# Designs tried in a protein design run: designed miniproteins, single chains, continued (2). Part 25

Each design is a single chain, and the fold is of that chain. pLDDT is the mean over its residues in the fold that is shown.

## One batch from the design tools (miniprotein)

Design m4885
Fold by ESMFold2-Fast:
Structure m4885 (fold): chain A 67 residues (1-67)
Amino acid sequence: LEQQEREILAKLLEALRAAGDEELAELVERAYERLVVEGQPVSEEERAALEAYVEARRPAAEELYLE
C-alpha cells in the first residue's frame, strides 16, 4: 500500500537522522522520493536491504523515535 510504505519510510528517515545514520538516511530518503515525488515503487532489493539494516539497528532507532 503506497501510503503505508510512505509512512514507514518517513518514520525510518526521521529515526535514522536522529540516530546520526546519514548513509542509511540517504537510502531511505531516496526510496521516499521514489514513492512520493517520482511516483515509482521501491525495488524489492532496496526494501529488503533497508529492512535488514533497520532490523539490525532497530532497538537504538526505535528508542530515539519513541522520544
Scores: mean pLDDT 62

Design m4886
Fold by ESMFold2-Fast:
Formats: sequence, C-alpha cells, structure tokens
Structure m4886 (fold): chain A 80 residues (1-80)
Amino acid sequence: ATVVVKTLDGKEIELEVPDETTVMEAIEKLEEIDPELGEKIRELVEKDPEVKEHMKKKKTADEVEHELQILIDALKEEEE
C-alpha cells in the first residue's frame, strides 16, 4: 500500500508500506527521503509516551497516513 504525506515544504512524499504497518515504520521510511523531517517527528513522538505506544501499533496504511500527517501538521504549528 502507499502512504502519501505533505512535508513541511508542502511537497508530497509517497511511502511504499505493507497494507498493515506502524507509524514508526512509516517514519523510518520518511527519514530515508527527508531525514530532517523524520528526526523532528521522532522527537515529537518521544515527547509523549502515550503517542509513542500508539505509534507502535499495527494499523492500515490509510490510518498510518492520517496519523503521520497529524504529526507533520503539529510540527508546522510549532514553527514560526
């Protein structure tokens, strides 16, 4: 399955993932394409233990796409 996310730069990245994957696996693939964004998301996830546990759960690619986009959007709100 394919996960599509909009980066901080506003460009779209396509990640090829299994039909069931974790947000953590998607973050790792994102780091291969955009290491800076992937690192910032990882730091954000580690800041909240509840979020970190949730990100380790297997989900559909659509659910992973939605959650990963929420993390990216949260980073945009912290950037002036």
Scores: mean pLDDT 78

Design m4887
Fold by ESMFold2-Fast:
Structure m4887 (fold): chain A 75 residues (1-75)
Amino acid sequence: SAAALIAAAITNIMQNAATYGAAVVDQAALAADISTSVAAITAALSALEAAGLIKVTTSGSSSTITLTDKGKAVV
């Protein structure tokens, strides 16, 4: 399902941010790769930022995702 693919993609992003200090994501490219909308990817990342788990910084087509201390505790 699209929801399962989004969850898997988000898990991979958080694991990469934990391992490398940051994950860099092109949200439009990711949405195309998993056959979902950019709005769905943006909503999933925004929900995690609202929960205090991640910080998202967007520049052009790229979003840089870092874990908060709370986020590091749950990955």
Scores: mean pLDDT 81

Design m4888
Fold by ESMFold2-Fast:
Structure m4888 (fold): chain A 60 residues (1-60)
Amino acid sequence: MPQLARAVADYEGKTPEELSIKKGDLLAVTERVSDEWVRATLLETGETGLVPKSVLEILR
């Protein structure tokens, strides 16, 4: 089940597989890829990609 998350910092994607996000953006975390990275969907645009876990706050 996707977990809701909020960006706590801006992040600029460094590869085409990474999402660029702004502080305050809402995301659905679909997969934990590693301890450092998650796969997420940006709710505003529907774009899916990798983001660092450290820039996200998981909402309950």
Scores: mean pLDDT 81

Design m4889
Fold by ESMFold2-Fast:
Structure m4889 (fold): chain A 96 residues (1-96)
Amino acid sequence: MEIERLEEELKKAEEEKKEARRRGIIEEASAETYVIRGAALRTVGEEFREEGERYIEEGERLRREAEERKRREEEELEKKIEELRRRKEEAKRRAE
């Protein structure tokens, strides 16, 4: 039945949204690790200052990319979920 197919697709899309959110959290945490490493290098002195600054810049860049990717993925999946819900309601109305 068409409604059952749409329900399975909706369930899958909601699970994909949850996994995308989880992945985004891990990517943001990984980016933060670069900032921590860079800060530690800067603390040692002039010898590692430039290297530490590059780590911090890289970490902030990765964090921004991860946040933007997470936002885009969540928006795309939410739009897909809304479309599937709309189609399911239309299928229910046609069934009567």
Scores: mean pLDDT 81

Design m4890
Fold by ESMFold2-Fast:
Structure m4890 (fold): chain A 120 residues (1-120)
Amino acid sequence: MVAVTESGGGTFAEGGSVTLTGKVSGVDFATSTVSWWRQRPGELLEFVATLFSDGSTRYAPEFAGRVTISRDLAAQTVTLTMTDLKKEDTAVYYHVVSGLRTETGRFVLAFGEGTQVTVV
């Protein structure tokens, strides 16, 4: 069974930093593309960062170098570190995984329930 979880949310000070952790099971993690997306209150889902299966990264321009995405293949985790937090960073953050299910060999796009970040 595919399972995705997000953690590391909470309440943070403006100008501070946060590290969010995504975990996945039931997917071939080493060949997966992983990304972080967020939804601000009353807004659409917006893209934050992607780490491709080849190790290359893409960041949304509006984050202006203040976010980094990294992957630990042994732990099957992805981290998103965000610095210089702003009140508009208040959102639910989702870890999105695109890869092959180990049970079926079928391609899947999966995400968890999200983790809430509140900037005060």
Scores: mean pLDDT 84

Design m4891
Fold by ESMFold2-Fast:
Structure m4891 (fold): chain A 72 residues (1-72)
Amino acid sequence: DPSRRIQADYLAQLARKHLKEGNFEEAKKLAEEAIRLDPDNPLAWRVLAEIYEKEGKKEEAQKYREKALAST
């Protein structure tokens, strides 16, 4: 459990880095992997929310923002 959360946090931070670099497909994959390891990781949900917002999927982006808030 603790090791999975540490790994998820690392992947979520890496996903945010790729998002800032414009690598949306890699950012999405890393954020999804982080959520698989720790579904309570708010950074991973925020990364997915921003990707979906950029894709014009506003309803999905809003759901992921709500998940990020609930995961605190």
Scores: mean pLDDT 84

Design m4892
Fold by ESMFold2-Fast:
Structure m4892 (fold): chain A 58 residues (1-58)
Amino acid sequence: SASLEEAKRKSVEAARRLAEEGRLSEEQANDIIERALAAKTADEADNAVVRGAILNGG
């Protein structure tokens, strides 16, 4: 769905931005991106970034 695709896109952008800012390692960002792209709902895609950023890059 458009909503899921948009959530995945935003999640990938957020993870990459956090890595560029030095707030996540490249490996941590790639893990979040893989989780987001594997998400079946927009909430799952959003949660991949939110939890990943808080627990690993917070």
Scores: mean pLDDT 76

Design m4893
Fold by ESMFold2-Fast:
Structure m4893 (fold): chain A 71 residues (1-71)
Amino acid sequence: DQEDLDVVSELARGLAELGVTAAHAPQVVRIANAVLKGDKEAAIEAARGLNLTPEQREKAVELVKEAVDKV
């Protein structure tokens, strides 16, 4: 659905603002796939795999939870 793609695009923007870069591409792909499938557990697990500071990672998990809840 196009709205689901918009949710993923907005999530990607939020993650980039937290410091997610091209180096995190494998985890970002896992997050996007899990969000599009509505798999909250997989999306959270992928977000926890991001090599970020603890504070940035916690915010990333919150953004991912919000994104899954919108799909």
Scores: mean pLDDT 78

Design m4894
Fold by ESMFold2-Fast:
Structure m4894 (fold): chain A 50 residues (1-50)
Amino acid sequence: SLVEELAQRQIEDLQQELLTTTFESPEEEALRETAIKLQIIGLEEDLRLQ
């Protein structure tokens, strides 16, 4: 479905962000990585509803 395709693209974009983003401090890096990973989990959960 369109919802599944959009969620998959967002997951791919977030995975790319995890690989390419740089941060000023280790603490900021850890917090941002955690936030992005939680967003990916949320999108994967949305996909499980389809």
Scores: mean pLDDT 76

Design m4895
Fold by ESMFold2-Fast:
Structure m4895 (fold): chain A 60 residues (1-60)
Amino acid sequence: TAAEQRLAELARRIGPEAVLKAAHLVQKDPDITPEELAKAVGISVEEAQELRDAILAVLA
């Protein structure tokens, strides 16, 4: 899916460990904000927003 391709691209950019950590956090709290996710993972808010949206699309 487009969301899976987006996650793969993000993993190349920010690292697979960051994507996995973000996926775990979103799964635990689907209402997590991009700002909270960015702070927890150590990425930009823009990256966190893109990552959160892609994870939610895959989990749906």
Scores: mean pLDDT 81

Design m4896
Fold by ESMFold2-Fast:
Structure m4896 (fold): chain A 55 residues (1-55)
Amino acid sequence: MTKKEVEELTKKAIELIKDNSKGNEGVGLAREVAKKSSEEMAKEIGEKIREQLLE
């Protein structure tokens, strides 16, 4: 995956997580993106999601 694709999918995952009815889908998408990206990108994804959910 490119860095741009990772950012786009991470944003989509965050939006799904914030939608209470689709939270599980958002978490699932974030995990799949992390699995298909480098370890460095996976860390960035986790930190970005944490920041957005924890303010």
Scores: mean pLDDT 71

Design m4897
Fold by ESMFold2-Fast:
Structure m4897 (fold): chain A 68 residues (1-68)
Amino acid sequence: SIEDQVKELEKRGPLNFLEKLRYKVILGEISLDEAERELRARYPENQAFVDRVVKAIEKEAEKVKELG
């Protein structure tokens, strides 16, 4: 499960900001819109980077939902 994967990653060290945000969206703890807000707050001058990260998270979350 994704929860098991997150638990295993946490054993290797603290998750960085992007990894934490990604897993929160995938696990349904926050919406993609909330993740976008946090990314824009963190990287206010780099909208192109934020757009790429948001699209990547969205695609991954969609794939995870399809796989169960």
Scores: mean pLDDT 75

Design m4898
Fold by ESMFold2-Fast:
Structure m4898 (fold): chain A 85 residues (1-85)
Amino acid sequence: DPELEELRKLGLAIGLRYLTKMLMNDKARSLDEDEALEVAMEMLGVTDPEIRERARELMETMTDEEIDKLVDELRQRVRQLREQL
């Protein structure tokens, strides 16, 4: 299902953004954005360059509040798909 695959890629991109920002804020690690993104990709097992680029775009264009709204929208869409028999 192409729509389900797009939702999966978007969810992984949001997860990468979250982990990347968390790793950058860890003062003990002193990672820059590119280093933190590579570590986040390894942690999530992401190798798709499209997901990496989407995560970078989300980090550059969206606030944390906008990401929270996007996550809520994804939760609603997944719930709706699960209710379709």
Scores: mean pLDDT 77

Design m4899
Fold by ESMFold2-Fast:
Formats: C-alpha cells, structure tokens, sequence
Structure m4899 (fold): chain A 65 residues (1-65)
C-alpha cells in the first residue's frame, strides 16, 4: 500500500539522519582541517538524503493519481 511505502521512506530517511548525526559527532573530535572536510562531506550526504526523500515522496504522489 502507499501508506506502507510512505512509512518505509520515512524510516529510511530517519535512519540516514541518525547515521549523519553520529558522523557529525565524530567529526567534532577531528583537527580543524579534517573537521572541515568531514563537515563538507556530511553536508553533501545530508543534501543527497533529503533530495532522495523528496523524490520518493513525489513519485508516490504521482502514482496516487
């Protein structure tokens, strides 16, 4: 069902956010240059995760028509 697909998309998104939270906390322990690089990569991963989430939700909306 569409409801189960939405639930799975939200669960995958939340799991991704938890992984990024842990990476963010580990990045804070790094020296300045390494931290800057890690933060840049975390930001890219966050942007990709959000884009994928929005795309999957939009695809479900199109299927509902």
Amino acid sequence: SIEEEIKKIKEDYNKGLETLRKQFEEAQKLPDEERKKAMTEIQKQYDSLLEEYNKKIEELRKKAE
Scores: mean pLDDT 84

Design m4900
Fold by ESMFold2-Fast:
Structure m4900 (fold): chain A 58 residues (1-58)
Amino acid sequence: EEVEKLLAELKNAIVSRDLEKAAKILERLEAKGVSQEDIDRVAKEALEEALKILDEEE
């Protein structure tokens, strides 16, 4: 399992509001020693993207 792939999956899970999947991916990232700073950065980007999508209506 690749760290970059897990970070991308975390972003997608947050954007899709799949909190169970996001939590599972976070556990794997922490187990692999990924920095909290990197996790926070990806989570922030995902939240910003999710908010932008919610603000966009047809």
Scores: mean pLDDT 74

Design m4901
Fold by ESMFold2-Fast:
Formats: C-alpha cells, sequence, structure tokens
Structure m4901 (fold): chain A 113 residues (1-113)
C-alpha cells in the first residue's frame, strides 16, 4: 500500500518532469521556467496525494516549501535550488513516503529561509 503510493507519486512526477526537460540541451531552453514548472508538478502531485489521504499538516509543509523554492528560483539562488533538488532526489532514492518527502522538503526550506 505505502510502497504503491510512493511508486505512483514518483512515476507521475518523473513522467511530467521528462516532458518539461525534453529540450534540456536546446539553446532556446528556458531553465528558470522549466524549474518553476517542475516545482509546480511536485507541488500538485504531493497536494493531490495528501488531499486524498486527508493530511492537512503535510499540505502545510508542501505549501511552505513551494513558496520558498519559487523565491529561490526568482532570486537566482543556484545553491538553494541545488539543495532542494538534492533533497528530493535523496528522498526518492531512500524510498521515503509522500509524507516523509513533504516533511524533508519543509525542513530544507526552513534551513534556506
Amino acid sequence: AMAERRARLVRRITERANEVFASYDSPDFDRKKALKEFFDIVYEELIEEFKREGNPEAIEYVKKAYDLFKKLIDNDDAAGVDRFLGALEEAFRQGLTPEEIAKRLYEVAKELA
């Protein structure tokens, strides 16, 4: 059950992210726009999951993380963006649950604030 929820979440994010980054090597590729679209994807998929499970605390974590990471992108904070992406990749690699992913993203956002 939990492993299936995580596998579904990771699959949906990966498929949508692949569409956003399909032209990553193009000279016309807007990296800042792509990063914002990627964060929108992560936000939407996590919020949908937590609404389905009825977890308002996890929704709050995701909202706070999302607001900060959009600000990091807007301010061209490459180190902050790398820290967020690294935390997300590590969470997927470790097989964290959606709730654990949300909490980790919030803790990283809090450290960067």
Scores: mean pLDDT 76

Design m4902
Fold by ESMFold2-Fast:
Structure m4902 (fold): chain A 65 residues (1-65)
Amino acid sequence: MLEEEIRRHRELAREALEKAREYEALAEDPSLPAEERRRHAILAVGYRLRAVAHEIEVERLEREK
């Protein structure tokens, strides 16, 4: 069922975006060392890319309905 697959990708996109925002907050935390903040910034970018990939998949599946 396409709806199940669309729902799953939407869930994964939301989870990835939430993780990206968490890492973005850590990347801006002045209490953390600069090296640690940079690592968190890189992780945030990775999670944003994952969220976009899942959103693209949702759009593709929705077009098939």
Scores: mean pLDDT 85

Design m4903
Fold by ESMFold2-Fast:
Structure m4903 (fold): chain A 106 residues (1-106)
Amino acid sequence: SMHREEAERYLAEGLRALQEGKYDEAIRYFEKAIEYAEKAGDDLLIAEALRNLGAAYLEQGKYEEAIEAYRKAIEYAKRAKEQGEGYAELLLRVSEGLLREAEKLL
């Protein structure tokens, strides 16, 4: 799917921006990744992009936005797990852990 390929490209660009400390740029890329993953109907890719969006918000001290992103990532990871995506179980557990840590910072 062209939409899946675009989502994966934006996710990769967002991860690079996140590693470089360019949090506003990372957020924009992850938002684009979510948009294209939604068009592709890829719940796992939506969950991955949302988890990384949450991480970028957390690095900026935007704890409420990070919590919202992690909660949405958990919802999509659960859907992906129900569809038989093996990686979704790990993504779900990681996202639940990140949510708990972010909630402590409020």
Scores: mean pLDDT 90

Design m4904
Fold by ESMFold2-Fast:
Order: sequence, then C-alpha cells, then structure tokens
Structure m4904 (fold): chain A 68 residues (1-68)
Amino acid sequence: DKREKVLKAVIEFLLTQKDKEVQKLAEEARKALEEGNLEKAEELINKAISLLNDEEKEKVKKIVEENI
C-alpha cells in the first residue's frame, strides 16, 4: 500500500527531529500504524508536522513525493 509506505517514511523522518514533542507524536503514529489504524496515524503525523519549521515541512513534502 503506497499510503502506508508514505506514512512510514514520514514517521521515520519525524523521529529524527530534535523536538521531543514531535518525536513523541511520531512514536504514537508508528504505534497506530502497527495497529492498522491509518487514520489515527495520519492525524498524529499532521499534528507533528504542524510543529515543524518551514524548512522541515519542505523536507516532509519531498519525502511524500519520493514515496508516492
């Protein structure tokens, strides 16, 4: 599933960020994805992305483009 692949790639990127709140949301998103709850994983990812700066948001956009 391309959607699951994209979500997994974004989660891996978010886990590398220095912001502990972003890391925590990414860990929760990973757990939701492992449980098969793609909707919850996507919500948690979007929340984590909202905490990123503009440069980090552009990196997420590139990860999504590369994994579609």
Scores: mean pLDDT 83

Design m4905
Fold by ESMFold2-Fast:
Structure m4905 (fold): chain A 56 residues (1-56)
Amino acid sequence: SAEEHLQAALDALNAGDYEAAIKHAERVLQIDPGNPAARSLLETARRRLEAKRAAA
């Protein structure tokens, strides 16, 4: 469900697994394209992944 994917995205984000957070957030948006929590999480996870890669 969208709620299960949203929770998985939050758990991945908190664990620093930004790629998993992105994938779960994208799945939420496939089910509910207007979900603001999933959009915000996706933007945050993408930004943090880019920062992590740039710092390497």
Scores: mean pLDDT 84

Design m4906
Fold by ESMFold2-Fast:
Structure m4906 (fold): chain A 58 residues (1-58)
Amino acid sequence: ASESKSSSLVSEALELLAIYEKDLAKKHPATFLLGRALELAPSAKNAVDLFYRLKAEL
């Protein structure tokens, strides 16, 4: 989605999480992925929503 710059950050966070989850799913807990996602968009409303979505997956 190309509606706002914040959406771009969220998209990158999702891609990063997909890659990390594939590799770190066995060794590292999901909390690590959540932390990485938050770092990508620390001050964005979308980051909070993304964090909640990922937390629900847990």
Scores: mean pLDDT 55

Design m4907
Fold by ESMFold2-Fast:
Structure m4907 (fold): chain A 65 residues (1-65)
Amino acid sequence: SSAEALRKLAEALPQAAAMGMLPLVEREARKVSSPEVAARVAEALRAGDIEGARRLLLEAAKQAE
């Protein structure tokens, strides 16, 4: 489900940040979330707000349930 995919992306964020793989997370968010949510996540990631991006993904997952 979209909710499960969003939760998995949120869980992967700290490791993706450590590995320099944030562009992959941004790409995956575009596939599994609305354009509005994906844009907000991308903005947070580009600003270096990893925790903000994580909260956005978790909130989107909760709304998708």
Scores: mean pLDDT 82

Design m4908
Fold by ESMFold2-Fast:
Structure m4908 (fold): chain A 82 residues (1-82)
Amino acid sequence: LSALLRRSLESARGLIEAAEERLERGDVDGALVLALFAKGELTLVERMAERHPEAFTPEELRELEELRERAREVEERIREAL
């Protein structure tokens, strides 16, 4: 995985964690903004995985899938709170 793609995964993780923390505080609007940024980072990495799957290890693809699922869970919690 390139340093740029690794940074995007790390950025997405941080944004998801921040969104989860905002939901715990009842800041649904703040969580929504962070979740949207995380989705943008994940979309970029997903597009690269589709075009260049050989650039990813199975472990890195599992990490991407984990973050994608966590982001989906955050989005669902936001929808339920709105």
Scores: mean pLDDT 83

Design m4909
Fold by ESMFold2-Fast:
Structure m4909 (fold): chain A 92 residues (1-92)
Amino acid sequence: SQTLTKEKLLERFKKYLEELVKKGEISEEEAELLLRIFKALLEIIEEEGIKTFETEEEALKALEEAAKRAGISEEERKELLELLAKREAELE
């Protein structure tokens, strides 16, 4: 429980998106799109040999670099990172 795995990060993000849909903040279609993007970024990170993270900050940094390599726009990367950072703040 001290380290974050790909599966644990994906599960936590999926639950956060489900809560946003329930609150009416995003659509189910938007949540599915964000989840697919997140999963693809985690696969890129895993291909580089990174399977666990010591901190959520380290995971966010790795996701930013993976998104940049995947050619995701600066605006889309910012939105994804802000959602992940907001989720972390809400779990505090």
Scores: mean pLDDT 69

Design m4910
Fold by ESMFold2-Fast:
Structure m4910 (fold): chain A 78 residues (1-78)
Amino acid sequence: DEKLEEMRLLLVEGQKLFKEKKYEEAIELYRKALEIARELNLKLGEAAALYNIAKAYEALGDKEKAKEYREKAEEIEK
């Protein structure tokens, strides 16, 4: 499944950018992974992308957005 592999690679590359402290660039890749997860109705991928976006916003000091994305991820896992 090309879309599943694309989503996985976007999450991996986003995590690499996060480790390099390129948080805004990591968020862009996580957002692309989130869109693919939603297209495929893949709750696991959707939650993973949302948690990674929240973590990146926390690293940027944006506590409001970090909380927003964490709450969205928790709703998916419910």
Scores: mean pLDDT 88

Design m4911
Fold by ESMFold2-Fast:
Formats: C-alpha cells, structure tokens, sequence
Structure m4911 (fold): chain A 77 residues (1-77)
C-alpha cells in the first residue's frame, strides 16, 4: 500500500538522519499495519519514552499513558 511504502521511506530517512524517535514511530506504524501489535507497541513505547526524556516529562505520567495504550491494544485482539 502507498501508506506502508511512505512509512518505510520515512523510517529509512529518519535512520539516515539519526532521528531515532521518528524512526521508531514509523516502525511502530508499519508493525501495526502488518498486524504485529506486540512489535508495534514495543516501538511505540520506546519512541514515547525517548520523547518524554527529551521534554523532561515525569516517568510516572509516561508509564500511565503507556499502560492505557497497552490495554486499548489488547481489546483489538
């Protein structure tokens, strides 16, 4: 699909630029589109944690948001 092709290009460009957060976000969306929800969640959690660290957000708030995301994903199974 055009969306998956664009996401793969974004992941490659982010990797070449050293933009780890954007690369992980693109990889999460690719995994989600391919039905690999466990891998999608792993990439998304890593991207969220890195962005939170960059912004100085409290770890407790990040963990709460990630737990809510995990629960929502379980309901799609």
Amino acid sequence: SSMLEELRKLAEEARAAGDEISELAALALIAYAEGDYEKALEYAERAVRLEAERLGLPEEEVERDLEEMRRALEEER
Scores: mean pLDDT 80

Design m4912
Fold by ESMFold2-Fast:
Structure m4912 (fold): chain A 85 residues (1-85)
Amino acid sequence: MIEKLKEQARKAAEETVRELPDSASPEEILNRVADKAVELGKELAKQYGIDEKEAIELSRVEGVTAAAEEYHRRIAEKQKKLEEE
């Protein structure tokens, strides 16, 4: 159950980063991901019968981590394109 919650939180965070424009600041990404993680945590807590506060905390931690990884990937891809073309 917990592992599925973490997986869903990570996927939602990655999707949120992809939805934001390339010009979005790290702070904008963090705030958007955090807001969605709270909402998702509440939904998943209800779905899996997990404590709401625990689900929100796990969603926030996993979501922020996944968002940071996706943001770094986008930056690396831009740098690679500049070096190759």
Scores: mean pLDDT 77

Design m4913
Fold by ESMFold2-Fast:
Structure m4913 (fold): chain A 64 residues (1-64)
Amino acid sequence: SSKVKELEERLKRFEEQTEKAIEEVRKEARERGLSEEVIEGLVEGLQSLLDLNKRLVEEEIKRL
């Protein structure tokens, strides 16, 4: 349906924007001298939030 396609395109754009933001956080944290262990923890936390949002949207799409 058109609603499913709209949600899928919205999710794809959200993923792309969030992945770019995560890479920007990684770059800024390195430039500010944070340890790789701290940077990895920050990125993993942000990736977990992206994965949760993706799962919730995918579950909603399946109900349509």
Scores: mean pLDDT 84

Design m4914
Fold by ESMFold2-Fast:
Parts: C-alpha cells; structure tokens; sequence
Structure m4914 (fold): chain A 63 residues (1-63)
C-alpha cells in the first residue's frame, strides 16, 4: 500500500525502475505510478515486493 516503501526497497536492492519492472513482470510506467501514488493496486504492489524478495514470511523471519 505504500509506494514510498516500494521505492526504498528498490533503492536498497540497487535496482532501477526498469529493472524492478522486468523482475515483477510489469511495465516501468506501472512501477513509477505506484511509487508516485498514481496507482494503488494491492496485487501489483504484492508482485513488486515479491520481485524484491520481500514477503510476510521474510518480514516475520527478520523479527
């Protein structure tokens, strides 16, 4: 739900918007729209976080 979280996670992974889009199977425009808050689609955001290697299981493991 937080586009800024997508941006931070992407930057931490060292990925460009294009590279993240390729990994998530979406367009670079979609990544940009999510990061800027123009698009708030839970399924697309989930795909992007999964492409970054972030999941509920990973979050729980880090705690």
Amino acid sequence: MGGELVRKAREEAGLSQRELAERAGVSQRTVSAIESGKLNDPLLIRKIFEALGISSEDAEKME
Scores: mean pLDDT 72

Design m4915
Fold by ESMFold2-Fast:
Structure m4915 (fold): chain A 91 residues (1-91)
Amino acid sequence: SPLEEARELLERMAELARRAAEAARAGDREELRRLVEELERLHEELMRLIRENEDKLPPLEATKLMARAIALVSEAYVAERMMERGKPVVV
């Protein structure tokens, strides 16, 4: 179902965000950039899936999925920005 596919994509995004946090803690800028790019790709895929299946997804569940995905991408961007500026990432 589209809801199950969306949840699977969100789970993959969560795993990538976790790996991005680990890369940031390790100081691995190249790995962090690669993981952020992959996370952006999955985010676009999820947003496309939600848009194409708008009539098949409960509105509240779609909103929750979108909000959580945005939060995951935002966390990764903050980590990347801090690394680029030479600031330690503590989360």
Scores: mean pLDDT 84

Design m4916
Fold by ESMFold2-Fast:
Structure m4916 (fold): chain A 68 residues (1-68)
Amino acid sequence: MRIIYSEDAPRLYLLLIERGVDPEKALRVAQEIIDKGSLTESDLVELIVRETGLSRAEAEKIVREVLK
C-alpha cells in the first residue's frame, strides 16, 4: 500500500499549482496531509477531488506523480 507523508506536502502543492489548481485550494490539500501526518493514495485522491473539484482521473494522476 502506497502512503504519502507530510514531507511530500510541498511537492504535492507544487504539482497542484502546475495543474492549474488555485493556490488556496492547493494549500488546503497540503495542510490536510501535514495535519494527519500521512494519507493513503485513496484518501489523498478523495481529498483532491473534494477540495479542488478536479476529476478523479486527474487526482489519481497527480497522486501517482507524488508517489515515488
Scores: mean pLDDT 82

Design m4918
Fold by ESMFold2-Fast:
Structure m4918 (fold): chain A 87 residues (1-87)
Amino acid sequence: VDALLAELPAELRELTERALAAALAGDGEAAAALLKEAVEKFGFKLGAEGALLAGLALARALAEATGDAELGAAAEAAYRAALDALR
């Protein structure tokens, strides 16, 4: 999670950090809305790579909030694969 935040632009990082805090507090709906807004607003500026990383951050936050271990494992695996492909 922290590694994802370090790779985001400052504005998107602030929104993502707030969304992750909400998700970890058990407010997955608010977290999803904040990250969706951030991806929609900034996704086109970040390109496919940035949109993918933001989407994976959302998936991980929701998995932690809901306890969905399969979603969490899938998001982590996809994030690692994306980083390897982007090198």
Scores: mean pLDDT 61

Design m4919
Fold by ESMFold2-Fast:
Structure m4919 (fold): chain A 80 residues (1-80)
Amino acid sequence: MDALLEEARRLMAEAAAEEDPERARRLGAEAVRLAAEAFGAPAEVVEALAAAAVHEDEEEALRAEEAVRPAAEAAARAAA
């Protein structure tokens, strides 16, 4: 888990430093995919989050957020 989150953070920093907007979006999408995987999200949810990050579509982003919320809440409860 922690290793995936560290890699996701690294990709986010790389995206922030990237001058090419398309490459920056691809790096951001990969970071989102790794973060979702670290939280144990199903593969379909991971792909939805990555797609939302690339397209910046509010509807897709909200749909992906709704899908991961139960998994994130379950993970937080298990950690307590």
Scores: mean pLDDT 66

Design m4920
Fold by ESMFold2-Fast:
Structure m4920 (fold): chain A 86 residues (1-86)
Amino acid sequence: MLARGEFTPEQQAELDRLKAELKEKMAQPVSKENVEEIARLATEAARLAEAAGDDLEAAMFELMRAVAGTASGMEELVRKVVEELE
């Protein structure tokens, strides 16, 4: 099987960095610029997770990207959905 969690040390470090940056951005006051940055970071994290075979993690980041890409004013809904996604 293509193994889940077969990240190279570099891929794991990059994914950890992206996760930390996403959490930091999500803790900041919501703005159009901040939502756009969250969408970009989530897209990059999803690609890394997919490349490593972590489809669940990739799906979560893709959901974050899709919701963050919604029209401005939906930032509160984005946070609510992400919080309730388990």
Scores: mean pLDDT 64

Design m4921
Fold by ESMFold2-Fast:
Order: structure tokens, then C-alpha cells, then sequence
Structure m4921 (fold): chain A 70 residues (1-70)
């Protein structure tokens, strides 16, 4: 559970970097696709963390941090 959440957050970090690269290349279609994937990962992470307040806080912190980068 915690390991799975950490994997999802690591994937979210990588997707955020890919979104930044796609923005720099002006690839609007790719940005849209990657943002959709990022949102799906956060939904999955939230679902896994829903009954664990500590994991919920970790997911929320990472979401805010990555949103500030975008």
C-alpha cells in the first residue's frame, strides 16, 4: 500500500518533468495527454490512501509541490 503510493508519486514526478518538456517544445497535444495521465495517477494515489491519514497527507503534499512546478 505505502510502497504502491510511493511508486505512483514517483511516476507523477516523472510525468511532471515530461509535461514541462512538452510545454517547452510547444506540443499542446502531448501536454494534454500527459496532464490526463497525471490526474489519473493522483486519483489512484488518493484512492489507495483514503483510509490512511499519513499517506493522504503525503499525497496532498506531493500534489501541491508538482502543481507549483506546472
Amino acid sequence: KEEEVERLLEEARKLTEEIIEAKEKNDIKKVKELVEKLNEIFVEADLLAQNDPELKEKVEKEKKKLEEKL
Scores: mean pLDDT 81

